# Designs tried in a protein design run: designed miniproteins, single chains. Part 98

Each design is a single chain, and the fold is of that chain. pLDDT is the mean over its residues in the fold that is shown.

## One batch from the design tools (miniprotein)

Design m3392
Fold by ESMFold2-Fast:
Structure m3392 (fold): chain A 90 residues (1-90)
Amino acid sequence: SAVEKISEKLEKAIEESETTKGKPVSDEEVDKVIAEAQQQLDEMIATAPIPKKIVELFQKLLEIVREKKDEISVKLLEESMDFTKEVLGL
């Protein structure tokens, strides 16, 4: 199902973000990426029935990005958002 595909993608992104360290990203760029991702998540929730599990997985990934502030966690957040939008037809 779409939910299973998105959950698997997010769980893999979280695991990779926790185990792999990339180059540092500035606080200003991290704040911008988090704000943009949060806005996209809020828009998806407003336009489509997003399961609570998916929202919680995105929130976990956002927390990792905020804590690690590296290019790998940023990339995995952006890729997970794009994948979710594609799977949901948004």
Scores: mean pLDDT 87

Design m3393
Fold by ESMFold2-Fast:
Structure m3393 (fold): chain A 60 residues (1-60)
Amino acid sequence: GALLREAARAAAEGGPAAAYAAAGMQKHDSGVETGLEFARLVEEEGGPEAGEAARRAVDL
């Protein structure tokens, strides 16, 4: 929802390392499906570098 998109935007603003950490936390706290959606939203809001970092956190 809107809260997940706002979280993804904030994570993307912190750069790839912040995106990776935030996506890992979303996966841990809310499960793999939410982590994958979060990574997609990070890519939409912050571009390919942040999105790639977020996806790596979910894939591990």
Scores: mean pLDDT 81

Design m3394
Fold by ESMFold2-Fast:
Structure m3394 (fold): chain A 100 residues (1-100)
Amino acid sequence: SEELRELLEQLEELIAQADRLYAANDMDGLIEVMRQIREQFRRLTELLRRENFHPLQIQDVERVAESLERAIESRDINEMKQALMEASGTVAALRRSLEE
């Protein structure tokens, strides 16, 4: 799916941006980018449902979106870093599934 590839590419770029902001200790910038990542993960969930992905894969993506939301609400930099690592892992797994 071209739409899925484009969405994963956008998420990869946003996650890389968030990692740079985390390294720079820019909390406000990190929160703003994490809000964008959360919104894209919600869009990803709807796309996976439309493309009939396995329910467990969809549930994993939903769980990451919820983790991102909680981390943003907590304003805890360690919780935000953990949620970003989870998001990055999920995006990488989906990317691998697209070509093989």
Scores: mean pLDDT 87

Design m3395
Fold by ESMFold2-Fast:
Structure m3395 (fold): chain A 81 residues (1-81)
Amino acid sequence: SRVDAVIAALREREPELVAQLSDQEVRTIAEYVVIKNPNASLEELVAKAAELLREVNEKGRSVLLEIEVDVGIALIEKAVS
């Protein structure tokens, strides 16, 4: 899946950023960028995900909580259709 491709690229290119978060938190960020950017290339998705990882690491968990809520809402809407 595109989500798994983004996670794999992040682990290869930005291992130090990924190491600061749990596997589930990294997946949530990858899901968020894929859902919010459906027409973006893999390179664009990886760049956006890396930027969000930096923001979460610098600004703290409030950014991650907002991402988790947005992903949850989008997944519920897709499941109920």
Scores: mean pLDDT 77

Design m3396
Fold by ESMFold2-Fast:
Structure m3396 (fold): chain A 65 residues (1-65)
Amino acid sequence: SMADIERAAAIIVEKTGMSREGALTLATLYLSGELSEHQAIGLLVREGGASREDAEAAIAEIKKL
């Protein structure tokens, strides 16, 4: 749902410092199944400038939605 996408994006912004627009795009692709967990973590690290620990923490929290 859009509410899940918005909540996931908020988690990404809080944990990684990624922009809201970037986080919304990543959340949409991850929750739709277009990105695997491994791909989402990799993108948060490489494109979002997040530490691997913060990227993994963000995805772990999103998985609880």
Scores: mean pLDDT 84

Design m3397
Fold by ESMFold2-Fast:
Structure m3397 (fold): chain A 63 residues (1-63)
Amino acid sequence: SSTPLRDLVADLFATADPSQPLRVVLEAHSPRLLAVLSRVLSDEDLERTLAELRDAIRALFGL
């Protein structure tokens, strides 16, 4: 995928540790994607998006 968000979501579901804060996972797996998201989203939108995605991942893994 050429879209960072879709590639990021796919990577997170495949390899991420859902027990960690999503920002830490992104720093480990895709720091460049985190940087891109920070440029295209406001700080508030980024924090909200990461929190929602983290909660969704944790729910899917039954954590």
Scores: mean pLDDT 65

Design m3398
Fold by ESMFold2-Fast:
Structure m3398 (fold): chain A 105 residues (1-105)
Amino acid sequence: SPADLSLAFMEALAARDWETAIKNLRELLALAKANPADRGLVEMLLAAVRAALQRAIEENMPEEYKEELIKLAEEAIALVREHYPDDAALQADVAELERLAEELR
């Protein structure tokens, strides 16, 4: 379930298990792409991507995982821009993700 993926992601992120965190985030992105009308699922994805980007910046994540995380963030941003172009709250969330992704580069 999305909630189980989010929990597994948060646990992996706390443990600095970057491989598992990226894997669960990728699966959460795939679910959001399959159901883009589920605003709650999209919000869960954006919160997870934000947490991952913030943690990556703070803990100097290895380059191989940074590249994949930036790619996942860009795909999450694209999903919101395509399906929620007039949603001011989600557009504000994606602007923050763009800022964090640029800082991580």
Scores: mean pLDDT 88

Design m3399
Fold by ESMFold2-Fast:
Structure m3399 (fold): chain A 100 residues (1-100)
Amino acid sequence: MREEAIALLEKARTDLSELAQKHEKEGNLDSAVLYSLAIIGLSIAINALRKGEDVVEVLEWTARLLERMAEQMESLGDTEGANLLRKYAEELRKLAEKAR
């Protein structure tokens, strides 16, 4: 579970980094900032898992963070970003349920 969780978070970070670069290039600075904050949160989660912190707690914390960021993305009209964050939040919650 821990290695699977890290792999999922790394994939989420990669996908969000690609969208962050796209929005920065298009001048969508507010969206770019939200992507950067989500990436920081994912990096904190990955580091916590590598340090041996509880898998379920880290995944549930990260899912809640991504869900809140998705609401902010949606309020900016970034439906693509909001949908991607919600997709990863759901995958993280499913993995947390399996780890219980």
Scores: mean pLDDT 86

Design m3400
Fold by ESMFold2-Fast:
Structure m3400 (fold): chain A 86 residues (1-86)
Amino acid sequence: SAFEEELERLRREALEILRKRGASESELAGVEAAFAAARTLAREHPEQREAVLALVREALELLHTKSVAEVLAEFAAGLAALRAAA
């Protein structure tokens, strides 16, 4: 689907940013878990797909200025808010 193609594109972009920053194995695992959580929410609530992609794009932009831990915490809070609204 167009959603899965865009999410995979964003995942590859995030991993490239992390590799360039010298991210740890723990940070890489945290980001992979975040993408898995995003995919799960979008599968359970297809009406939230566009909101999930917007949240992922925001998190990816923040990776240029914030720590991985800060971005993951903000992303988790955003996903929780979308789940509560669904």
Scores: mean pLDDT 88

Design m3401
Fold by ESMFold2-Fast:
Structure m3401 (fold): chain A 63 residues (1-63)
Amino acid sequence: MVEPVPLSPEERKAVLAAVKKMVDQGITDIDEIVKAVGQALSDAGASPEHVERVTAHLSQVLS
């Protein structure tokens, strides 16, 4: 199990909001959730490298 990259409080809030929105819509597809998390991190100002690391880790944990 790989250790997740640390998230800022704003990034964590954005990720949790994205996941909640997807779950509230009934979306349980891992690929769709990972995509939404990546977009939320990018919107919160995360670098493309940081987004890739977080989404890669999330995909590994959920797969």
Scores: mean pLDDT 74

Design m3402
Fold by ESMFold2-Fast:
Structure m3402 (fold): chain A 84 residues (1-84)
Amino acid sequence: AELAEQERLVEEAIRLQAELLRRLGAFDDAAIEEAAARGLASGRAAIAAGDVGRAELEAIVAELRAALALPEEELRRLIAEAEE
């Protein structure tokens, strides 16, 4: 049950991150889908290796949900601060 719960949380985190990127319109759909696929594979590998636990995944999901609740203007500002 624990592994299935962790996999569900990884899928939720990747889904929320993709939704944030789509909401901002900063990337095309192909780039978002590629990033989501890489993130899902990486997350599942980390779970299998025991490198990440449920509490860490729950925290990531909570942070992504909080980001989705921000006004678009504020979210765009945060993304700009993480620029190249």
Scores: mean pLDDT 76

Design m3403
Fold by ESMFold2-Fast:
Structure m3403 (fold): chain A 86 residues (1-86)
Amino acid sequence: SLKEQVKKAFEELKELLKEKGYESYIPSIEEAVNYLLSQNKEEEALSLIKAIKKALEESKNKEEFLKKIQEVLETAINNNFVIPEK
């Protein structure tokens, strides 16, 4: 199911974030994913996970990644969602 795809993609993303030293940002990402799932937006949740993974792969440094992830989260949930600065 699409929900199973979201769960699997998020577990894979969590492992990548831990490997890169971004474990502290996992709760904020999980909140955004769970928000979309609560709105029955499973396709948007999967797209958010893929966008964050792409940001992680394409970012040259930590500062660039944090900027991209903030923009992705704000775009995906269209509310006052904020991730920690550091």
Scores: mean pLDDT 78

Design m3404
Fold by ESMFold2-Fast:
Structure m3404 (fold): chain A 79 residues (1-79)
Amino acid sequence: AEWEFVESREVEVDGVKAKVYVLRNTATGELWVSVTAEVDGIPLTATVRVAPGDSVEEAIKRALENLSKKIAEARAQAA
């Protein structure tokens, strides 16, 4: 497999339960963060690469910020 599971967490973003996955690319050794949530039946995902010199926690923070924007967009579309 090209991706290896490293860790997962459950968090809450803007009142929505989200799952955080930290994955490693087996070809490059790069860590990636994928966050997923569902709003009104709409699946949303945001993915961020852990940059050299960055922390996994900082990448998770950026992924959750991106997910928060997608949640706001989905809620606006549902109105």
Scores: mean pLDDT 79

Design m3405
Fold by ESMFold2-Fast:
Structure m3405 (fold): chain A 55 residues (1-55)
Amino acid sequence: MLSLEAIQQLEAVKSPSDVLDIAAQLGLKLNQEQAESLIRAPNKEQRLALLQQLA
Protein backbone atom coordinates (compact mmCIF):
# COMPACT_ATOMS: atom_id res chain seq x y z
CA MET A 1 0.00 0.00 0.00
CA LEU A 2 2.65 2.55 0.98
CA SER A 3 5.84 3.22 -0.98
CA LEU A 4 9.15 2.70 0.81
CA GLU A 5 9.74 6.47 0.72
CA ALA A 6 6.36 7.17 2.35
CA ILE A 7 7.05 4.58 5.06
CA GLN A 8 10.46 6.11 5.76
CA GLN A 9 8.92 9.59 6.06
CA LEU A 10 6.36 8.37 8.59
CA GLU A 11 8.84 6.49 10.78
CA ALA A 12 11.34 9.38 10.71
CA VAL A 13 9.00 12.00 12.23
CA LYS A 14 9.29 12.91 15.90
CA SER A 15 5.77 13.95 16.95
CA PRO A 16 2.34 12.31 16.72
CA SER A 17 0.88 15.39 15.04
CA ASP A 18 3.56 15.24 12.32
CA VAL A 19 2.80 11.54 11.80
CA LEU A 20 -0.90 12.29 11.35
CA ASP A 21 -0.16 15.19 8.99
CA ILE A 22 2.12 13.11 6.76
CA ALA A 23 -0.31 10.17 6.86
CA ALA A 24 -3.10 12.49 5.66
CA GLN A 25 -0.86 13.75 2.83
CA LEU A 26 -0.30 10.12 1.79
CA GLY A 27 -4.01 9.26 1.99
CA LEU A 28 -3.42 6.94 4.94
CA LYS A 29 -5.96 6.83 7.76
CA LEU A 30 -4.16 6.73 11.11
CA ASN A 31 -5.64 7.72 14.43
CA GLN A 32 -3.90 9.54 17.26
CA GLU A 33 -3.30 6.32 19.22
CA GLN A 34 -1.50 4.72 16.27
CA ALA A 35 0.59 7.85 15.70
CA GLU A 36 1.54 7.93 19.38
CA SER A 37 2.52 4.25 19.28
CA LEU A 38 4.84 4.94 16.35
CA ILE A 39 6.55 7.75 18.26
CA ARG A 40 6.87 5.61 21.40
CA ALA A 41 8.63 2.77 19.56
CA PRO A 42 12.12 2.25 21.04
CA ASN A 43 13.93 2.48 17.70
CA LYS A 44 13.36 3.10 13.98
CA GLU A 45 13.25 -0.61 13.18
CA GLN A 46 10.33 -1.13 15.57
CA ARG A 47 8.60 1.98 14.25
CA LEU A 48 8.91 0.69 10.69
CA ALA A 49 7.51 -2.71 11.68
CA LEU A 50 4.54 -1.07 13.45
CA LEU A 51 3.92 1.21 10.50
CA GLN A 52 3.85 -1.71 8.07
CA GLN A 53 1.25 -3.43 10.27
CA LEU A 54 -0.86 -0.26 10.64
CA ALA A 55 -0.77 0.69 6.97
Scores: mean pLDDT 70

Design m3406
Fold by ESMFold2-Fast:
Structure m3406 (fold): chain A 80 residues (1-80)
Amino acid sequence: SLKEIEKKLSEENKAYLEKKKKEADKRVESGEISEREAASLVTGEVLRHIGTHINILLTLKGKKIFLSEEERAAIEKFLE
């Protein structure tokens, strides 16, 4: 159901944010980037990820969105 998909996307968004924060923290600790740059990168990655999930939800609500075969496969992977 759509509600089950929304729940899975919410759980994946939390896991994705935690993963990206951990990756960014390691790059700050190594001196590769500043804390400000890390925050900007994490925000950008999370917004891009959320944008993908919004596109999935819009498609599932019956809006015609043109997807490539590669994009469709990626979306199906997120829903598993």
Scores: mean pLDDT 67

Design m3407
Fold by ESMFold2-Fast:
Structure m3407 (fold): chain A 87 residues (1-87)
Amino acid sequence: GPPSEEELLERARRLRREAEEGADPREVLRGAEEIVEEALKYGKLSEEILKAAIEVYLEAMKGSETIEEISRAIGGALRGIGLLLDL
């Protein structure tokens, strides 16, 4: 079935820890994007989910070494803020 809000929050918390531990920023960014898309697709958009996803994008940005990764992280965070304003 569709992921629960708690499952999405757990995935975001895990990705943030992985990013802090030096995980590949591209994999972290992909995971954050999947969380936002799943939340949107299944009507699980909440302030908690979007804030958690934004925090993952910001952590990925800190570990990013390419302009492409940095731009992707900023774009994801800005999209998350836009979705928060639509709640």
Scores: mean pLDDT 85

Design m3408
Fold by ESMFold2-Fast:
Structure m3408 (fold): chain A 110 residues (1-110)
Amino acid sequence: SEEEILKKLVEIEHEILGLYEQILEKTKDPEIKKEIEKLLKEHKEVLGEAQELVEAGRFEEARELLRKHEEEAIATLERLIEKTKDDPEVKKLLEEAIKLHEKALELVDE
């Protein structure tokens, strides 16, 4: 059901938030910190808007909003990975966040 897909998305989104918090705690790069703080804020805002759209029966609009968000987040995280060559622990967390966003994107397309 549409509600079950949203529930699975919310669970993945909470895992992503946890990874972002770990990155913020471990990174010494102020640019990575700024970009992840921005992603964290945008992520919370998009999830809230998507939930409101689903409750209004506007499921197609919710899917498009989530798809765009996941694609933009993946692109940002991939760019940040290129800058983290000297921090393997932060790089691993960024790679894990990308995998979770990819899983969320697959669920949106179901």
Scores: mean pLDDT 83

Design m3409
Fold by ESMFold2-Fast:
Structure m3409 (fold): chain A 97 residues (1-97)
Amino acid sequence: SGLEVVELAVEIGEILSKIPELDVETYGNEITITAKDSEKGRKALEEIAEILKKYPEIEVELEGNKLKVLIKDTEEAVEAKDDILKELEELAEKYSS
């Protein structure tokens, strides 16, 4: 259901909000991540984009210091949830220090 992809977007947003160099906003199944003016923020944003681009169910647009993420309302997106959250948690730990 659409609720499941919205919940995934919220969980992704919560994980990425642990990175101090990023500002994260969620709206439905959309996530907007803005990197603060720092090399660390830019690198974190680029690595997030590379992780999410591996998933066909996720549309990723990187423009300057902003990453726009759209989670498609599909069963495949829901099935990919645990893998997505695990990779993003590992990234957040790397950048949250």
Scores: mean pLDDT 85

Design m3410
Fold by ESMFold2-Fast:
Structure m3410 (fold): chain A 84 residues (1-84)
Amino acid sequence: SKEAFAESGKEAIRALEEAIEEAEKLLEDPNATKEELKKKMFGLSALVTVVSSLKPYMSEEEQKRAEELIERAKEIIKKIEEKL
């Protein structure tokens, strides 16, 4: 149903926001391992795919938020790749 996809979209946005925060903290952690960074990178990539697939079921405001988070996640992924 449209309602189920809309709720999944809201959950995906929250999951991506949390994953971004965790990845940013990990990037600032001098004890972070390359394996931990890789795991976060793959997790962010998966969430970007999920959020992107659910965008058509989101409100215009949520779509704008999703785009902002996707761009931020891509920037973080690039920063992680540069450390690997």
Scores: mean pLDDT 87

Design m3411
Fold by ESMFold2-Fast:
Structure m3411 (fold): chain A 125 residues (1-125)
Amino acid sequence: SLSRIRREISRLIRSGNLDLSKPLRELSRVEILAILLNAARVTTLEDVLSLRDAARIALRVSKEEIIRAIIEAAREEGFEVTEDTPLGYALGLISDSEVIPEEKRRRIVRRTLERLARLAGVPVR
């Protein structure tokens, strides 16, 4: 149910047990949406997508479509990303070689949220 998925996303964010090192293909939809909402908060985009609408995305959008949206957003900012890329690297939250500019991280996160909202038929703010 929507309320159950919303509670699961909220619990993951609150616990702080978000695994940014795990490859995209190995994450559940709930885990991906929890990480995306946390990424939105740390990039000052918390108002773009509500927790309720993130839960709607998790129910309405396939895992394949969610992963594709992330890959496309990252590639538009020049990142070579695949389904085997850790989500933290795909969103520019983690880097082994350099500090990724906040504006670049913000653009990747925003584009991802906008694509997912469009796919799910939910509003973007």
Scores: mean pLDDT 84

Design m3412
Fold by ESMFold2-Fast:
Structure m3412 (fold): chain A 81 residues (1-81)
Amino acid sequence: MSFQEKALEALEKIREIVEKELSPEAARRVLTHLGILEAEVRAGRLTPASLRSFAAMVAADPAVPEAAKAAILAIIEEVLA
């Protein structure tokens, strides 16, 4: 599986977590950044650095629940492995 294909599946799982587990305000912020990554992956241009930057943003957001942070970060780490 290509990096782009693996990343696309991961971003779909992350979207489900965000839509299910985050408050509307936190979800709107995270979904804005996720939308950029989804556009990049569909264009075949997503980089590991972009995923790391997204992970850092999620980790730093105090409105994201710790369980959701752990789940999102684990998904990203699996893509980058």
Scores: mean pLDDT 86

Design m3413
Fold by ESMFold2-Fast:
Structure m3413 (fold): chain A 62 residues (1-62)
Amino acid sequence: SAAVKAFEQALRDAGLAPWLEVDGVYDAATRAAVRAFQRLAGLADDGVLDEATRAAMERALG
């Protein structure tokens, strides 16, 4: 999806997951990158793009 693609691009641009493919698919690699971000942000590392995770990404990554 476009939203997943935007988050993948933001994670790569921020240097958090430079290895991540920007394909718009929420697969195991994307989930691992989301978990890594959640741990850095002090959130539960469930790999789910819930409202708290999205808000934290928007705040941290722009």
Scores: mean pLDDT 73

Design m3414
Fold by ESMFold2-Fast:
Structure m3414 (fold): chain A 78 residues (1-78)
Amino acid sequence: YTDEQLAAAVAAAKKVRDSAWQGNVEEAIKTALDAGAPVAAETVKKGPSNENDIDIAAAQAARAVLGLPLRSKEEILA
């Protein structure tokens, strides 16, 4: 990966996480969709059941920016 791709992935993950933690669900959803992670956007939209759901959404956004296949919640937690 290029430094620019890694920086973009980290920025997307941080923005999704920080927005969700601050209760700004709309911004977290928009950031996830902009990253190409609709699964992360759905997780945030439905309301995270716990802290792990927010971390999973952030990880999915980072993976989408890097062009990696999106993992399910179960795959990320395994």
Scores: mean pLDDT 70

Design m3415
Fold by ESMFold2-Fast:
Structure m3415 (fold): chain A 68 residues (1-68)
Amino acid sequence: STRDRALATTTAMMAQAVIHEQQGDHDSADMLRQRALQVLLDAGFDEAEAQALLDQARVQARDVVAAQ
């Protein structure tokens, strides 16, 4: 579904954002986070839902990256 694709896409974007942030590339990390928000909004999530999902994805991505 469109929502499932958006969740998979934004999870990958948030993992990339965490990597860029750890490398000190805050501009690329910010751009990826903004794009991830737009992907969720375009998929029909409201702003509050989209922000909660991105916060959750960021925490999960940070934990996965830290484990590597």
Scores: mean pLDDT 82

Design m3416
Fold by ESMFold2-Fast:
Structure m3416 (fold): chain A 90 residues (1-90)
Amino acid sequence: SKAEEELQKIMKETQEKLKELLEKANEAIENGDYEEAIKILEEGIELVKEAIEKIKKSKAPEDFKTEVLSQLEEQLEKLEKLKEETEKKL
């Protein structure tokens, strides 16, 4: 359906942007630039939160929404934990 295609597009765009942000954050962490890494991780957290809200408002089937939301919520938890660990190194 169009709603499922829109969800897949949101997921793809979110994953591509998140991958780029995570690569930059990891590089900053490796260089000891923890303040920059935290800023990038906050951008990633907001990106995932926005994707979650868009998916929740979608007319796609509940089962499909549940699967993609589960993946995004797992990524959100990982980003928040990485941010917390990075903040401890400040």
Scores: mean pLDDT 87

Design m3417
Fold by ESMFold2-Fast:
Structure m3417 (fold): chain A 134 residues (1-134)
Amino acid sequence: SMEELKQLLLEIARLVEEGRLEKAQKILDELEKEYRENPSDDLAFVLSLGYLFIGDFDSASAYASKISSEKIRNLLMALLYAKLGLDEEAEKLVESLGEFAEEAREIVELVKEGRLVEAARKAFELYEKILEKE
């Protein structure tokens, strides 16, 4: 369910903030298994953010690319570029989100500050809001 995916993403973020990377990876491994058996945009979104949080940028980018919504892909890639210090590229992607740009900027700053639980919560809220308006 969406609520279960949200709780798993928040747990991954919390574990990463606590430096418990092996436990975060274990949750990601289970979600990857679920994705292989039944791929979905919801799972790809959580996997992309979870891998971004642990610093696996190749996996984060790969899962972002699997999402059908261009706005969601652009949100995830903005967060990834910001994490890499590519602030100009991140801002161009944020601006592409139009009415959601200010909310996306807030998430970018939270990710840059390592406030991953707040970033995860707001990113999931924005994900639902973008899809509701598509």
Scores: mean pLDDT 91

Design m3418
Fold by ESMFold2-Fast:
Structure m3418 (fold): chain A 100 residues (1-100)
Amino acid sequence: MSKEILEALNAHPSLPKIALEDFRKKLEKEFEEAIKYLEENKDKINKEELEEALAKLEKNLETTDDPALVLVTKAVIEITKAILNGDLEKAREIKKELLE
């Protein structure tokens, strides 16, 4: 999931508004499913892979000129940080506030 999201952001540095709304909805659904899975399987949180994904997202943020992609990338960064901290409730709240 995190790799697929990162690949999507890297492949589409500038998205038309319609494609961005579809992308946001896909991210919302994927994070909802991932958070539910991790709530039941907390031992499956791979911190090293999430930290690597976070570093790549922060690097992408430095090269992204599209304000809408900047907003989505910041949302993904904050959700990923909450998951890394084991705070799945906070991850769910951030997803709701920034992706809905």
Scores: mean pLDDT 68

Design m3419
Fold by ESMFold2-Fast:
Structure m3419 (fold): chain A 77 residues (1-77)
Amino acid sequence: SKEEELNRLIERAVELAREIERLTRQFEALKAAGDPRTDEVWARVQQLLAEFQRLVKEILELDPRGAERLEKALREA
């Protein structure tokens, strides 16, 4: 159903948001330390941000009010 698909997309978006937050903290720590892995971690963050934006678009295409549900899920995470 569309409801089940919407719930799956929201769950995936919340998972990606958590991973983006984790990697962004790692990026900041590596950057502060002058670690050569800084650029690799940032590239991964950018890839996940692009996937997150695609999921948000898919959520909105399924339900125009899907943004409200996503925002609530992100706050509760």
Scores: mean pLDDT 87

Design m3420
Fold by ESMFold2-Fast:
Structure m3420 (fold): chain A 117 residues (1-117)
Amino acid sequence: SLDDIVNQVKSILDKAKVPYALVTCSGDTCTDITLPKKGEKVKLAVLIINSPLTKKQKTILRSLLQSGIPLIIFVTSTTVEKQVEEFVKKYKHPLSRVRIITDLSELPAAIERLLHP
């Protein structure tokens, strides 16, 4: 389930000991799951996309791509992956670091690559 995915992502991020922001999008609903602690600067953003890209999801994704914060995008389907790849290619700032993953096993390596390039 989506809740199981969110819990596994949180567990991996907590083990990495990095200030993160986690956003989950399903349909037209996007929810901030975690907020950084007071005074902590977000060093990593993780976006979970569990549906085809809607206008609201595109707005949030575009904002994250322009933030300059390293971004991991976890997509739950191959169709969504292709849509996200095309959107990232079009709107990503040249200096932004972005990784798209489709399997939770890829998440630790994606974190390392974005934080310690």
Scores: mean pLDDT 77

Design m3421
Fold by ESMFold2-Fast:
Structure m3421 (fold): chain A 63 residues (1-63)
Amino acid sequence: SELEELQLKLLDALDAKDIAAARETLNKILELYKKKGDEKGAKVTQLILDVLAQEERQRQLLA
C-alpha cells in the first residue's frame, strides 16, 4: 500500500539520519491520514513531526 511504501521510505531516512527527508515523508503520511479521516493517525504523525523538529534544532546546536 501507499502507506507501507512511505513507512519504508521513513525507515530509510531515519537509518541514514536524514531528518529533513524523514520530515518530508512524515508530512506525506500525515496527508494520507487526513484524506482517510483518520484523526488518531494524523495526531500521532503530527507528534512525531514535532519530536523530529526538536531533534533537528538540537543537531544545529551541536554543530
Scores: mean pLDDT 81

Design m3422
Fold by ESMFold2-Fast:
Structure m3422 (fold): chain A 85 residues (1-85)
Amino acid sequence: SHMTEALLERARALVDRVTGTRQLFDDARVPHPDDFDALLQRARDGYARMMQGIANGDEALIQEGLAAVEDAVAALDALVATVAE
């Protein structure tokens, strides 16, 4: 489905963006916030769940994976905003 491809591309872009943010902390030699790596892993696990749902034709797994990516990325964005004060 073209819509499923668009959702995967969006989820991948979100994971790539927060991975880039982590790399900026590493390059600047600034410690990333507490829980950052755990939330990043949660986003990656959500993306993997979407991929598994697509392979199995399981729409519920695709939606659960997408929700996990979006929730984890929103939490990461909030966490980064707290450090940027």
Scores: mean pLDDT 79

Design m3423
Fold by ESMFold2-Fast:
Structure m3423 (fold): chain A 100 residues (1-100)
Amino acid sequence: MLERLRRTAEEVLEGARRGEELAREVLERAREAGDEEAERLAEEGLRELEEGRRLAEEALRLAEEGGSVEEVRRLVREGVLELASGTVHIMGAIVRLRTL
């Protein structure tokens, strides 16, 4: 169980890092386009991806320190939700910019 949680946390961390790079690019494009709604979506997405990365890093640290499986699972779950929400917001900004 703990090994699977570590792998999921590593996947969340990698996904969040890649998402943050995309989010910064999308945010710059939204600002250049003057689309305040696309900028807002990109800013929200970036914030959620950064939180997902932080939660995944904390989960990995607790797992290495022999912390509770329940606490590691909670952090991983929260990280997955933040990654999913951030991804949806970034995709919303991309769709918005493409329809302008």
Scores: mean pLDDT 87

Design m3424
Fold by ESMFold2-Fast:
Structure m3424 (fold): chain A 94 residues (1-94)
Amino acid sequence: MSKEQELGVKSFLLTVERLLEEKLFDEETAERLRELKEQIVEALKNNDWEKVKEYRKKASELIAEFMEKDPAKRVKIYRLAIESSAEVQAEAEA
């Protein structure tokens, strides 16, 4: 896995964590995202990049599906994603 790909995964994990902390999702979606986050973290620890890609794709699709069902939360979701990406990028460049 490249450094750029690793930073992308870290940004995504931070975004998911913040989205869960803000309780933006319904209980079922939130539980599914927690499971996928844990699976991404485990795959990352095992350097299993194929599983990291698989679980990240599933989590991204779940978030996208939720945004289609609740467009009012879309702006907040995008804001948290941008802020999380900026924070991870800044830490990597320090």
Scores: mean pLDDT 80

Design m3425
Fold by ESMFold2-Fast:
Structure m3425 (fold): chain A 75 residues (1-75)
Amino acid sequence: LDEIREEGRREAAKLPKEQQEKLVAVMDTVYRLVKEGKVSLETAIQILRDFALSLSPEAQRIVDRIVERLREKAA
């Protein structure tokens, strides 16, 4: 999870600063909730995807890549 969180932060850096800050904040929150066992990985993925829809197509592409990495690590 920590490696994927850092990868997500690097990918988000490609976005405009406002979108980067918002996406990173949501990613940090959902990763923490997954680690604490408060939400499932699938719930976290859905939250990230729904949030990215409100930002931009670029944010959606970044979240899709992060989701693929999360699923690979969970398999």
Scores: mean pLDDT 79

